# Designs tried in a protein design run: designed miniproteins, single chains, continued (2). Part 72

Each design is a single chain, and the fold is of that chain. pLDDT is the mean over its residues in the fold that is shown.

## One batch from the design tools (miniprotein)

Design m6486
Fold by ESMFold2-Fast:
Structure m6486 (fold): chain A 120 residues (1-120)
Amino acid sequence: MYRVSSVEEAVRLILLSLAPITLISSDDKEKLKKLVEELSKLPVPLYFFVEEEFADTVEGLEHTVIKPDSDLEEIAKEILEKVKQGKRVIVIGSKELIEKLKKELLKLDPNAEILEIELL
């Protein structure tokens, strides 16, 4: 997990990483909005998975909303399927969701390359 205080640093880590999956946690919704705006400008096929609380940050972009009652094993399968389709997957959620979802991803694919960012 990388801890970063700026949107610019988060974007730089994502751009320099070859990881097909990025997991992002933050308590700052406005920083998440700015991060998504900057990521949407990138010439890469992005797909977002977003916890319901943060769903408005990805409005108008290709995304799936993770609800409180969502099966995280099925969400992890969907993430891996988007990666197989050539999408770069960005997951936005609470720290608790990110920790649980990372465990499910690594159970399904122990070799999954995951970048994990905490945006402060």
Scores: mean pLDDT 88

Design m6487
Fold by ESMFold2-Fast:
Structure m6487 (fold): chain A 83 residues (1-83)
Amino acid sequence: SMSLEEEIEKLQRETDKLIAEALKSDNPEVQKLALEAEILLGIALIYYGIGKMTNDESLYEKALKLIKEAKELARKAIELAKK
């Protein structure tokens, strides 16, 4: 079974790769979605960092939710880039 920390770190790496791929596109709508994903990922990492410092599992759950939303936006950006 995967811990919340391991799941967050795995999803962060996957999301970073998707954002980097989307940002290679010259399409402004793709770039907009990729930047929105980057902002959400940044907010998630702030919650994750505070959760680590305070040992607060509820902040890990907030980080996980935001990373999943960021990954979905990055995937939508890549799908749009193929059209």
Scores: mean pLDDT 88

Design m6488
Fold by ESMFold2-Fast:
Structure m6488 (fold): chain A 72 residues (1-72)
Amino acid sequence: SANDKIFEETKAILEEMIEAIKAKDWEKFYELAKELEERADEIREVIEKDPDYKEEIERLLAELQKAAAEAL
Protein backbone atom coordinates (compact mmCIF):
# COMPACT_ATOMS: atom_id res chain seq x y z
CA SER A 1 0.00 0.00 0.00
CA ALA A 2 0.98 3.68 -0.19
CA ASN A 3 1.50 3.80 3.59
CA ASP A 4 3.81 0.76 3.47
CA LYS A 5 5.82 2.44 0.69
CA ILE A 6 6.11 5.73 2.63
CA PHE A 7 7.19 3.77 5.74
CA GLU A 8 9.87 1.79 3.84
CA GLU A 9 11.19 4.94 2.10
CA THR A 10 11.30 6.86 5.42
CA LYS A 11 13.15 3.95 7.06
CA ALA A 12 15.68 3.93 4.18
CA ILE A 13 16.27 7.70 4.50
CA LEU A 14 16.84 7.43 8.27
CA GLU A 15 19.23 4.48 7.81
CA GLU A 16 21.14 6.42 5.11
CA MET A 17 21.35 9.45 7.45
CA ILE A 18 22.88 7.24 10.16
CA GLU A 19 25.46 5.92 7.65
CA ALA A 20 26.23 9.48 6.49
CA ILE A 21 26.98 10.49 10.11
CA LYS A 22 29.28 7.45 10.53
CA ALA A 23 31.10 8.43 7.30
CA LYS A 24 31.18 12.10 8.46
CA ASP A 25 29.53 12.99 5.15
CA TRP A 26 27.69 16.07 6.42
CA GLU A 27 26.71 17.24 2.92
CA LYS A 28 24.82 13.98 2.28
CA PHE A 29 23.36 14.11 5.81
CA TYR A 30 21.87 17.59 5.24
CA GLU A 31 20.52 16.61 1.80
CA LEU A 32 18.76 13.58 3.33
CA ALA A 33 17.50 15.71 6.24
CA LYS A 34 15.91 18.14 3.73
CA GLU A 35 14.25 15.21 1.93
CA LEU A 36 12.87 13.91 5.25
CA GLU A 37 11.57 17.41 6.16
CA GLU A 38 9.79 17.76 2.78
CA ARG A 39 8.03 14.45 3.51
CA ALA A 40 7.16 15.26 7.16
CA ASP A 41 3.38 15.49 6.56
CA GLU A 42 3.23 12.12 4.74
CA ILE A 43 5.30 10.48 7.48
CA ARG A 44 3.06 11.98 10.20
CA GLU A 45 -0.06 10.49 8.54
CA VAL A 46 1.57 7.03 8.36
CA ILE A 47 2.62 7.18 12.05
CA GLU A 48 -0.86 8.38 13.06
CA LYS A 49 -2.51 5.35 11.42
CA ASP A 50 -0.05 2.57 12.39
CA PRO A 51 1.48 2.32 15.90
CA ASP A 52 4.00 -0.33 14.73
CA TYR A 53 5.35 2.06 12.08
CA LYS A 54 5.45 4.84 14.71
CA GLU A 55 7.50 2.64 17.08
CA GLU A 56 10.03 1.68 14.38
CA ILE A 57 10.46 5.28 13.13
CA GLU A 58 10.89 6.52 16.73
CA ARG A 59 13.54 3.80 17.27
CA LEU A 60 15.43 4.94 14.15
CA LEU A 61 15.18 8.61 15.19
CA ALA A 62 16.67 7.67 18.59
CA GLU A 63 19.53 5.83 16.83
CA LEU A 64 20.06 8.87 14.58
CA GLN A 65 20.23 11.20 17.63
CA LYS A 66 22.70 8.83 19.33
CA ALA A 67 24.92 8.66 16.21
CA ALA A 68 24.87 12.47 15.88
CA ALA A 69 25.78 12.96 19.57
CA GLU A 70 28.68 10.47 19.29
CA ALA A 71 29.97 12.21 16.10
CA LEU A 72 30.06 15.65 17.76
Scores: mean pLDDT 86

Design m6489
Fold by ESMFold2-Fast:
Structure m6489 (fold): chain A 94 residues (1-94)
Amino acid sequence: SKSVSEILLGYRDWLETVRAQYGDKLSAEAAAKMDELLETLDRMAEENVSIDEAEREFTRLTDELLAAITDPEAARAVEALRQLFLKDVEELKK
């Protein structure tokens, strides 16, 4: 029902909400990784990338972000979005 670009932008907006809620708990490294993820989601949506490219880049960048997050609540929020994204990707591939 949604395009790859619409899904990427939806997850970008949810990650922006996570950054707004938990930003004070993010290290400088985690904040930089969050910025990189958000910029990459915008770029991928603009370029109308394939679902396979979206999955690879989102997985790589969320793995890097999660490795940099020390706050358990922020980590749980990002991990929940990562799991939902992967589920949405699986449903789009059907």
Scores: mean pLDDT 88

Design m6490
Fold by ESMFold2-Fast:
Structure m6490 (fold): chain A 66 residues (1-66)
Amino acid sequence: SVEEAVRKALEAARKAKTGDEARDLISQAMKGASPEASEALARGFNEGGATDTKEGIVKALEKALE
């Protein structure tokens, strides 16, 4: 499901130590995800603000799960 895909991305981001690592781990977690899951992630990033830091990425993904 979309929610499960975003949850996997959030788990990956939480395990990362930097924004770059978070982006790499999210990319791997979202590999093969549906268009709906990719759109939900993009919406979360847009609403969450900064995607350049681990903290910003985690916040964006948490917003996407709302």
Scores: mean pLDDT 72

Design m6491
Fold by ESMFold2-Fast:
Structure m6491 (fold): chain A 115 residues (1-115)
Amino acid sequence: SKEELLEEIEELREKILALAEKLSDEQILEALKKLVELASKLLLNYDKDVAKAIGLILDIIGILLEAELGLISPLEALKRALDLLVEYAKESSEEQLEKVLEVLKELLEFIEELL
C-alpha cells in the first residue's frame, strides 16, 4: 500500500541519516553525488509528470553545490535533500514510491560501503 511504502521510505531516511553522522564531510558529499545519480536514473523515466522529477533533481543538485561551496554542512545538505525526496514521494503514485524506495535502498548500500 502507499501508506506502507511511505513508512518504509521514512524509516530508510532515518537510518541513512544515523549512518551519515559517522561519515566524514567528503564521504557525505560522495553520498549526495550518488543520490543525484540514483534519482536521475530511477525517477526521470517513471514520473508521468517528468517536470516534477527534474525539479527535484535540480533542487538536490543546488543543495549539493551549496555544501561543496561551504555554505551549508554536508550533513545538513543530505538532510535537506532527503526531506525533498520524501515530500516528492508523498505526492507520487504507488509505482513512483517503489522507485523512491529503490533510490533510498541503493543509497543506504552505498553509505554502508563507505563505513
Scores: mean pLDDT 87

Design m6492
Fold by ESMFold2-Fast:
Structure m6492 (fold): chain A 61 residues (1-61)
Amino acid sequence: MSEEEKVEHLKLAADLLVRLVKEGRITPEQARAILEDYARKVLSPELAEEVLAWFDEKLAA
């Protein structure tokens, strides 16, 4: 799997997590912690920061 494919998969996961937060099923803190842990394990530090920034922006919208 390419780094680009990993980023896209994590963005899909982030989208799902944002939806669960907006539905009140999990807290923003729980969602971010799940995404951060997974991103740090499968992506480079730079790409993990990119995905987390995207998640934070999407959650704030």
Scores: mean pLDDT 82

Design m6493
Fold by ESMFold2-Fast:
Structure m6493 (fold): chain A 81 residues (1-81)
Amino acid sequence: PSPETLEAEVLLALAEIIVAINKKYFDKLTTPEEIEQAIKDLKKAIELANEAVRLDPSLAGEAQEIIDEANKLIEELKKKL
């Protein structure tokens, strides 16, 4: 693959890892500081997924799944505040 497509794949993988970690440890995020940090991390995952699509539009479907899950987790985390 070209350097751009490889970069897009790496960015999408990083976004997926951030979402997966926050989903796995959701019940352990109990303080306002931990919850605020998790929301910031999930917003960063959305930025990474969007950047991946800009570099490789063929990733749009996979990126949208990650963005949807990140947004869902952000809303659930906000309910804990």
Scores: mean pLDDT 89

Design m6494
Fold by ESMFold2-Fast:
Structure m6494 (fold): chain A 87 residues (1-87)
Amino acid sequence: KKYEEILKRIEEASKELIDELKTVYGFSDELIAKYEKRIKELIEKLKQTIKDNPNVNLDKLLAEFSREVKKIRDEILAEKNKQDAEK
């Protein structure tokens, strides 16, 4: 039950981040779709790994997931900074 709550919060946070790419960052639909696809693929991979391996070390798996999400967030910030510098 607790991991399902964690997954739901991750999916909700992902939707909020994608909305921010348009409303806060002003990214193009193409760029938003690129990040949305990457985030969805990471979430689905996480869900599938848990489903296939019920006894997996969830803390380790979530730490690896968080590290990958951080890379995406760092790329988003770098892209925003690049766009701001070009104006």
Scores: mean pLDDT 77

Design m6495
Fold by ESMFold2-Fast:
Structure m6495 (fold): chain A 79 residues (1-79)
Amino acid sequence: SPLQQQAQQYGDWLRWIADLGKQLNLSSSTMDQLSDIAALYIDKGKQYALQQAQQLLSQETSPQSQQALQILIDKLQSS
């Protein structure tokens, strides 16, 4: 069903975010922000997710979180 497909896609994104978090030693708050953007992508699509990710990147002061947001933006653009 479409709901099962969305749940699987979100699970795939959460695994990718967890791996990124380990690589960059991200805070739980940054991990939550990335997960929220992934949820937005699945619910409303690429345009809304990119807009939210770019907005968060413009406000972010942590170099590690800026890097994570940029990697997420690049991944969303290639999706």
Scores: mean pLDDT 87

Design m6496
Fold by ESMFold2-Fast:
Structure m6496 (fold): chain A 73 residues (1-73)
Amino acid sequence: AHPVDADLELIQELLDLGKFDEAKTLLRSILDSVPKSQYAQVQQLLEKIAQATGDRSLLQEFQEIKQQDSSLK
């Protein structure tokens, strides 16, 4: 399994427990290592965190990473 898969599973468990700060911290630590195949899942997790906490900073950082990746060959 990809290393990020285990982290995404843990983030989902943290969100289910209402531990949004812990989920945000873990997601931030892997944000630059997320494979393109997981982008949709990561964006959904970030949207849930933003809705629950009102903090969209991590979602903004992810959008910038996606834009940079789209420019690379």
Scores: mean pLDDT 77

Design m6497
Fold by ESMFold2-Fast:
Structure m6497 (fold): chain A 109 residues (1-109)
Amino acid sequence: GPVVRVDAPASVPEGGVAVAVTSASGFDMSTHVTMTVAVNKATGEESAGSGPLAPNGGGIGMAGLANLKAGDVVEPLGGVVPRGTAPTREGLEEHAVALARGPDITVVG
């Protein structure tokens, strides 16, 4: 059946970049794309990226957040959305036909 997955590190250093990657399989690649969103839960800053679905599944949508401080927590979200969906958290959460949440990424000093 259709599968969506978000992969992210458990932690990143202060001043590093928290990157999340979405992979998906079993979706119509002609009408849909992967989207990844990373949200800093302390600041509300977000980053989003979308990319084409890989035939075998693979990280093709990426989102990265920089300017991180020790103690920040980044939430990685990923999904499969119709082509033309805005690359935002709202676009992902409102239009995803499949949605996954990864474990939070902790920022360490």
Scores: mean pLDDT 79

Design m6498
Fold by ESMFold2-Fast:
Structure m6498 (fold): chain A 70 residues (1-70)
Amino acid sequence: KLEEIAKGIKEADEDGDGKVSIEQAAREISKALGTDESVAKLVLRTLTDSDTVSIEQALKAAEELQRLQL
């Protein structure tokens, strides 16, 4: 699941700078984990004040969402 999120984000990162929009990260997390995009977006917003997140930040948000559902 985390591997799929990392791959999806890397493919969405057209600039190759290791950063994607919060919307793109939320979609990849939602798709992989089966959670709502709005919930994924809220968790991502707690990690950054920027409109973009790193691959590492997106994976950390996915881990927190997966952990909370356990």
Scores: mean pLDDT 74

Design m6499
Fold by ESMFold2-Fast:
Formats: C-alpha cells, sequence, structure tokens
Structure m6499 (fold): chain A 77 residues (1-77)
C-alpha cells in the first residue's frame, strides 16, 4: 500500500487504542478530565511516532493526524 494508506491505517489504530484507554480509565474510576488528558497524551505520542516514520512534511498525512486528534478530543467531551 502507499505511504499515505499505511499512515492512515496506523492513525486509525492509534485513535481506537486512545478511545479504548479512555473508556478503560473511566471504568477504573479515573475522573473524566484526567482520563481524557491521558488518552490525548497517548494519541499525541503515537501521532509523533507516525509523523516521524511516514513524513511530517506530507500535507495529507499531517491533515489526517490533525483529524485523528480532533476525533479523540471530541469523543472525550
Amino acid sequence: SSKVEEAQKELGKAVKEAIELYEKLLKEGVPREEAAKRAIEFLEKKVKEILDKYGEDDPEIVLNAEIALKEVREYAE
């Protein structure tokens, strides 16, 4: 697959893992705001790794990364 398709697949997996972390923390009694912060920090770290691997100079990959971060932020509201 193309570089963009591979990056998008890894971003989708990172979003899913961030949401699963958020829900797990809520079930464990972590306050919503703290659970949201930890899930977002997890995703930000994954996004950095993906951009470092696939190219932070590719505007399509950068846009997809921004969409991924927005999706998790809105989910955690």
Scores: mean pLDDT 86

Design m6500
Fold by ESMFold2-Fast:
Structure m6500 (fold): chain A 113 residues (1-113)
Amino acid sequence: LLALVREMVELLLQFAATLPPDLSTRIREAARRFLEAVEAGDREGAVRALLELIGVLLEAYLGASGPLRDAIGRLIGEFSNLRRALRDGAPDEVIVAEVQEAIRALQAVNAAS
């Protein structure tokens, strides 16, 4: 799980670099909090960090168009799925699958950026 979460964070930081400074900083901070929460086994902290990420991504979505907007929309959906899985105390294999879906969505966002 940690290796996949680190990959997801690296992809988030890559996307953040393409955004205005305010959105970029907020993604970097929320991504760091998410990684720290996962490393600590803090499910509640991870859920809060994902909610912060979803909020920033919604702002990026509203400012985007075409394939990039579609890709960000899918990413918001995958982060919402991951957040629900964490809140509901889903098994590790379910969380791994949700992180893998989020990584695929992030790869699509970075390809469209």
Scores: mean pLDDT 88

Design m6501
Fold by ESMFold2-Fast:
Structure m6501 (fold): chain A 115 residues (1-115)
Amino acid sequence: SERLERLRQAYVLMVTALLVAAVEKALEKELEEEYKKKMEAAKTEEEKEKVEKEYEEKKKKLEEDIEKLREKIAEALLKQGIPEELAERIRNSSADELLALANELEPAAEEYLRA
């Protein structure tokens, strides 16, 4: 049924949003912890400036890599019959917005699993 298809879409989107948000938060935390450790170990102003520059470059690269991965995930969702409007939410939402989306979709996803 059309309703069952919408519930399936909610389930797929909820799981995707949770996984994307969890992975991104884990990578950001790892980068921040590395930065803090290297900054604490730096003894000279030159070493501190190098650590700061490396952190900013890695942060920018992580943001670019995340954007590319989200695009690939959105394409995979489209191939699974998820509408463009829902796939766009994966492309353009923050990690916190994706967690909020997953919470919003949970009742529909649970209904799908009970069907």
Scores: mean pLDDT 88

Design m6502
Fold by ESMFold2-Fast:
Structure m6502 (fold): chain A 93 residues (1-93)
Amino acid sequence: MPVTFDPELDPTDESLKELRVSGSKEEFEKIAVPLAAYAKAHGIKVEVEPELEEVWKEAEKEADKLSLEEAKKVLLEYSTELGVEELKEAVLG
């Protein structure tokens, strides 16, 4: 099952404020570190399903290993490959 994203936007400027993540652990592992790097750079709060918490904790530790540009590229490739338009809009918009 692909990873699902539920974005919470700031009502004043429509910027991404919070992102809720659900899906399979295996699929989440593919984007967890890029997502952690992106969220840290933009001050986005990320909430994951309990089953994904271990993957997210490890990703947060490795977030500093990726540049924002590299993180963005991986997230855009993932959103394009699986047709996850919500992630593409969140990263580009």
Scores: mean pLDDT 70

Design m6503
Fold by ESMFold2-Fast:
Structure m6503 (fold): chain A 81 residues (1-81)
Amino acid sequence: SMEELERLKKEIEELGRKALEEMRRAVEQGASREELEKIYQEAVKELSEKMKEFSKVASDEEAEEVQRLVLGYLAEMMRLI
């Protein structure tokens, strides 16, 4: 449904934003490379699971759009490591 699509997209955006925010705070607190890599790996896992749910209800075009958003967050996180 459209409501389910919008909900999952919002959840994915929120997960990506929070993960990046957590990574930035960890950098500010002097976290080790290993700690930053752990935050990144946890974000990859959570976003991957949510994308699997999204792909069940989304069109290919919608899935591609949201996947580009996810890759954007992950790229920003990798830049901090």
Scores: mean pLDDT 86

Design m6504
Fold by ESMFold2-Fast:
Structure m6504 (fold): chain A 80 residues (1-80)
Amino acid sequence: MPSTDQISKAAQSVAEALRGVKGYIEGARALATGLQNGDSPEEVAEKVREALRKAGASEEDVEKGYKIAKEEATKAIKES
């Protein structure tokens, strides 16, 4: 599993990439929680997508969040 530092770094990267999107903080938090729970990159990305959608982000921003979350989660897991 990714280290606490790797999870923190991934969450910060997601928050920065989604800065200005509704729910970007909730999205970054969902990514951190998913990685801590041992979720796959797909499961982490799905949770980020749900958090953004629930916060009222546009579908374009929701799909952008899914893509970024999947990439960052994959990177964090692969480096573990």
Scores: mean pLDDT 83

Design m6505
Fold by ESMFold2-Fast:
Structure m6505 (fold): chain A 95 residues (1-95)
Amino acid sequence: APPFPSDEEQEAFVEAFSRTTGIRFDESLSPRLKYLAALAVMYKLSNPTVPSSFPELQPYVTRKHAAQLVAALAKQYPELFSEEELAEVEALLAA
């Protein structure tokens, strides 16, 4: 698999995402958690029939909301995540 994006690449993606969608992320969130949460939101927006287990979209994404979004994505599509990425998501949820 290709390597995980750098912090700079993750931040650039999140900035572009926020400019396009109007959805903003709490500045206390790490670049990685912002990136993973943005991917989860993109997934939900591109698939309107996503399960009710996916959190409702909020215009401002708190740390807790970001963790819930990433957990919902990983639960629904674990195949999209490496074992290392899943372990890191679980660590971020525990923090």
Scores: mean pLDDT 71

Design m6506
Fold by ESMFold2-Fast:
Structure m6506 (fold): chain A 78 residues (1-78)
Amino acid sequence: GPVLDRERAERLGAAMAAAASGSGESAVRQLAGPLGDELVALAKKMTPQQVGAGVRAALATGPTVSVEELLAAVRAAG
């Protein structure tokens, strides 16, 4: 999947937190590429707070994050 710089990873994380509340789905799909539907489905099973915790954990690992790393971190937070 795509490798995201911090800005794109933060935008994807914000979109996923919004998707947990029923919005932001199109932004998740646009930023995440092929994993967009999986990330939307995961976020809908979680609270925005749980999604936010996973996103923060992923962003703590380095200057870039893959979509797969973000998915794994968010899944671990739920």
Scores: mean pLDDT 81

Design m6507
Fold by ESMFold2-Fast:
Structure m6507 (fold): chain A 81 residues (1-81)
Amino acid sequence: MKVKLPEKVKKRRDIWELLQLLAERGGRIPSKELLDKLINGEVSIEEFIEALKNAPETILLSDEDAKRLKEWIEKQIEELK
């Protein structure tokens, strides 16, 4: 999966690392349940990144979930102003 990352997202290191890792992994995530927990604030970005690096099984991020994740990331960046 191709993700375009503007330089301004580097101000939030955890989001930048997450976006880079997702691009490198071709849009694969550890699980849909973990993605939902990330979006809902039930797990940290660092926990999600660690799970993705160490996941024994990964699933391909659906277009719908990719859109949800992008919208969530944009909101996190906006909160930084």
Scores: mean pLDDT 72

Design m6508
Fold by ESMFold2-Fast:
Structure m6508 (fold): chain A 65 residues (1-65)
Amino acid sequence: MEEKLEKVRERAKRAYLAALAEGKSESQARSTAESWGILMAKVYGLSDEEGRRAAEEAVEEVLAE
């Protein structure tokens, strides 16, 4: 279970960074990360809420670095 959440978080982080690199605003990049987090959560049988939380955690980790 923990391994699946880590994969969701990594995918959301990658989506966030890619969106920023493409010139999207922070709010657009956060929305992109959240969408990918939810999508990956569904693939692994997790809830939409777990996907959103993982994406939010991934974004906050990037901002704390």
Scores: mean pLDDT 81

Design m6509
Fold by ESMFold2-Fast:
Structure m6509 (fold): chain A 107 residues (1-107)
Amino acid sequence: MSERELALRILEELEALPSALPFREPVDVSRLPDWLKKIPNPLSLAEIRERVLNGEITSLEELRDALLQMIDNVLKFFPKDDPLVSLAREVREAFERLVEEARRLLS
């Protein structure tokens, strides 16, 4: 199984998580006008999937880095008690597990 196939399977499983709902699509800038001013590298699961499909993300390490950037954007923009921060932590726990499982398949 290729790293690309594993990356796409990880993204499919993350997209199915209820906690991932706010992160599936790009942020609606009309609702958060300061988003692009404060977040220089905006990322959603849809944008990360596109980078996997177009060959910009070619490894599980690069996938993990993109997913961590998506989470870091949320943690930088929202206050620590925002429900989105709790959802972001759940998504991070999920993808760290999925990436480790995928790495074991390549060993």
Scores: mean pLDDT 85

Design m6510
Fold by ESMFold2-Fast:
Structure m6510 (fold): chain A 93 residues (1-93)
Amino acid sequence: MIEKGKEIFKKHFGELYGEDGKAKPGVAPDLRTASLADYAPGLKEYFPELDKPFSEMSPEALRRLLREGIPGYLPPVELTDEEIDAFIEYLKK
């Protein structure tokens, strides 16, 4: 399951955030330890949970974020519940 979560991250977010989400210097923060709202404060008004790093978001908030996305910042991803759970497990390890 962790391996599957890594593959999902690389496929959908690897170009913006690096293959493991740990950062691309000068491009994007480490999604495990930094919040998207710290990087782009206006995003918090769109989705309040973005004031937390992904590792501190609830599983429900992460599932919602992954399915809805944020226009211009985070694309929605078409994942099954099982695939979303694998992705969340990968991010929180």
Scores: mean pLDDT 62

Design m6511
Fold by ESMFold2-Fast:
Structure m6511 (fold): chain A 104 residues (1-104)
Amino acid sequence: MHPYVEELLARAEEAIAAEKDPEVRALLRELLEIARKEKDDAVRAAIAALVLAIAELKDPELAREAARIALEKAKEAAKEEDPEKKVEILREALLEVVDLKGKE
């Protein structure tokens, strides 16, 4: 794994540890576990970016919704074999998280 991706995953783990909502924390932990099982660094980085983006949400209800969407999309991406398709699914999830952030 590239050192930069290891650093992103470490930052994501720290963000999860700082999360006050136990449901969001649990969902983000599952998301990070999916990232650790991925073999492609771009896919790992995309999932870490999702965790960090969701951790920045201040509204607990929007954070839970974003975490649920991200986890479902990450599970969908995990079923793909092509890393480019995995990243595209995760990009769609990130755009949904950005939309939810706009509702705060």
Scores: mean pLDDT 85

Design m6512
Fold by ESMFold2-Fast:
Structure m6512 (fold): chain A 110 residues (1-110)
Amino acid sequence: SEVEKLINEMYNLLEDESSRASELLDKGDLEGAKKVFEEMVKKLKELLEKIKELAPELQDLVDKMEKVLDESLAKMKKAKTVEEAKKVIIELHLEMTDLIEEIKEELKKL
């Protein structure tokens, strides 16, 4: 389905861009990592808006994902060290992966 393709695109974007941000942090580039993270959040939100439009039944899960993204972006903006920024990426990855599994389960019921 089109929604399944968007969910897979969201997962791939999360993996690729979080990896890129982590590589910048490993080089000590906190500013560059924050910029990559902000762009990733923006693109993930655009994909979530498309999912919500195509499958309104998934609205509650999409809203939860957007909240996680907003809270993680706020934490990333406040990060003062590479270690704080790495923690934000790890926490976002864990929370988003759990929610992606939930949205896949709900999609099977539709």
Scores: mean pLDDT 90

Design m6513
Fold by ESMFold2-Fast:
Structure m6513 (fold): chain A 87 residues (1-87)
Amino acid sequence: KVKEAVLELLEEAAKLFEKYPKAKEILEKALKEAESLPAEEAVKKATEALLEAARAALEEAKNEEELKEVLAALARVDEMVQRLAEL
């Protein structure tokens, strides 16, 4: 169920960054691409997308409240990346 776990993590991350359009788009694109990839490549794609989305969200944060939200989301992203590494 490695691929199922990857797709679920990407869906969770897209919801986490729902307020940040570039970050959400990166994760939604990765979700569609991962669905057609072998499990190992899906893990790599998801990891890259999570980190890219995190950077995009930091750039999209326009005020201190949004920045605090993104920084809190980064802790969740770190946890997701660690879960992917254990698959």
Scores: mean pLDDT 82

Design m6514
Fold by ESMFold2-Fast:
Structure m6514 (fold): chain A 68 residues (1-68)
Amino acid sequence: SKAAVERMGRDLVESLKSLSFDEAKEAAISFISILPLPKETRDKYIEKVRNAKDMEELLEIVREAAKL
């Protein structure tokens, strides 16, 4: 359900804060890869994660993807 996806996104955001930036990017890519979204949309968000400059930007990308 969409509510379950949003909860997973919130749980992931909290977990990402305890990881290195590179580990956080890998975890975020894995999360986005399993979202029930069109492949084109998932690929766009994966690209955003790869290009994220800092943890704050990464967390915002994850929050946005989880709400789609």
Scores: mean pLDDT 83

Design m6515
Fold by ESMFold2-Fast:
Structure m6515 (fold): chain A 74 residues (1-74)
Amino acid sequence: SAVERELHARLAALEAEIQRIVAEAGGWTPEAEERALALAERWIAEVEARYPELKINKEMHLKSLRLTLEQRRA
């Protein structure tokens, strides 16, 4: 669906922004991780507010992002 594609695109864009935050911080620092997670939470909340019928598993998406961050650190 269009909503599903938009959610996926937003998550991909969010991941790109996270990479930019890390680059600006000079690496995967605790500060960069906190900024990235805070950004992710804001974007997810905005999507949920925009599409109230779209059930987003916020915890699953945040868990996926944390795993991506840890994988890039390793």
Scores: mean pLDDT 70

Design m6516
Fold by ESMFold2-Fast:
Structure m6516 (fold): chain A 95 residues (1-95)
Amino acid sequence: MFIVGADDRTLQIIESTLGQSFTPLSSIDDAISRAPTGSNVAVFGSTLGQATRLSQQLENAGLNVIAIGTTTGDTLTITGTSDSSIYRFTGLRRS
């Protein structure tokens, strides 16, 4: 699974909470070049609007966006299109 727009702290929280590793991608272009078509991607932005825009660009590139997230203080908030994958990211706390 890939993550776009997450900082190192957000990535660590997600990985520790789920007990699995993710491949961080620095940009949409990085995702398009490195992720195979149909790969599952979680998208984070400073705002929901930014995260939604990034998710549309990734879906246009043939990637499967499973989670859209933002940060608020010390808490991660996730909204997405899948009930199986995105559910695990809801309500995470930032250390």
Scores: mean pLDDT 64

Design m6517
Fold by ESMFold2-Fast:
Formats: C-alpha cells, sequence, structure tokens
Structure m6517 (fold): chain A 96 residues (1-96)
C-alpha cells in the first residue's frame, strides 16, 4: 500500500512538471512538498507525509483555478485520507 501511495505521488509530480507554468513558485513549492512526502512515506513517518501533502495542496490552491489543478487537488485529498488511515493503524498497533 505504501508503494502505491509513493507511485501516485510520483505521477502527480510528473503531471505538475508537465504544466506550462511549472516554473511558478507555487508549483515548485508543491513539487518540493510532494518529494518530502515521498521521503517521509519511505521512512515510515506517516504524520510527516500527511503534513507534506497538506502543504502541497495549500500551494496548489493559490494557483488560478483550472480543471488540471482541481484534479490534482482531488487526488491529493484522496491520498491524505489514505495516509490518515496509516497513521490510525500505526497508533492502534502501538497501543495493542
Amino acid sequence: MVEELIKELEEIIKKLESLPYKESPEVQAAIAALRAAIEALRAGDYTAADAAITAAKEHLEKLPESEEIKEIIERLLKLETEVGVLILEEAVRKVT
């Protein structure tokens, strides 16, 4: 499951890098945040990964509204939910 999340984040980064305005500070900040999320997921730091995905989404929300950006934000919202499940599972595992 973690490998699938990393793959989806990598695909989102590639899509952002293909945008005509990829050099904008907000797009570059979002890409940097998503790369940090991938590193956090690989380290098993799901809380850091969730925070990084949230930061990427906030940067993208500052861009002019477009269907491509909306689709990316929706994909990030889904990934935040999936990472949230991993945080909950880790917390339950530590208590039991």
Scores: mean pLDDT 81

Design m6518
Fold by ESMFold2-Fast:
Structure m6518 (fold): chain A 57 residues (1-57)
Amino acid sequence: SKEEEIERLKREAEAYRDFLTQLGRPDEGDALYERVKELIEQGKLDEARKLLVDHGF
């Protein structure tokens, strides 16, 4: 469902943010998480998914 996709995208974005924080790049992780959240709020789930895929997730 759309709700399940939103929850999955948020979990993936949080995991990637945590990964970047471990690499000493927390600002990049926070920016990615915020962008994914914005896209979800706008109903642009395909763009949110593409953003995560483009970052290797």
Scores: mean pLDDT 81

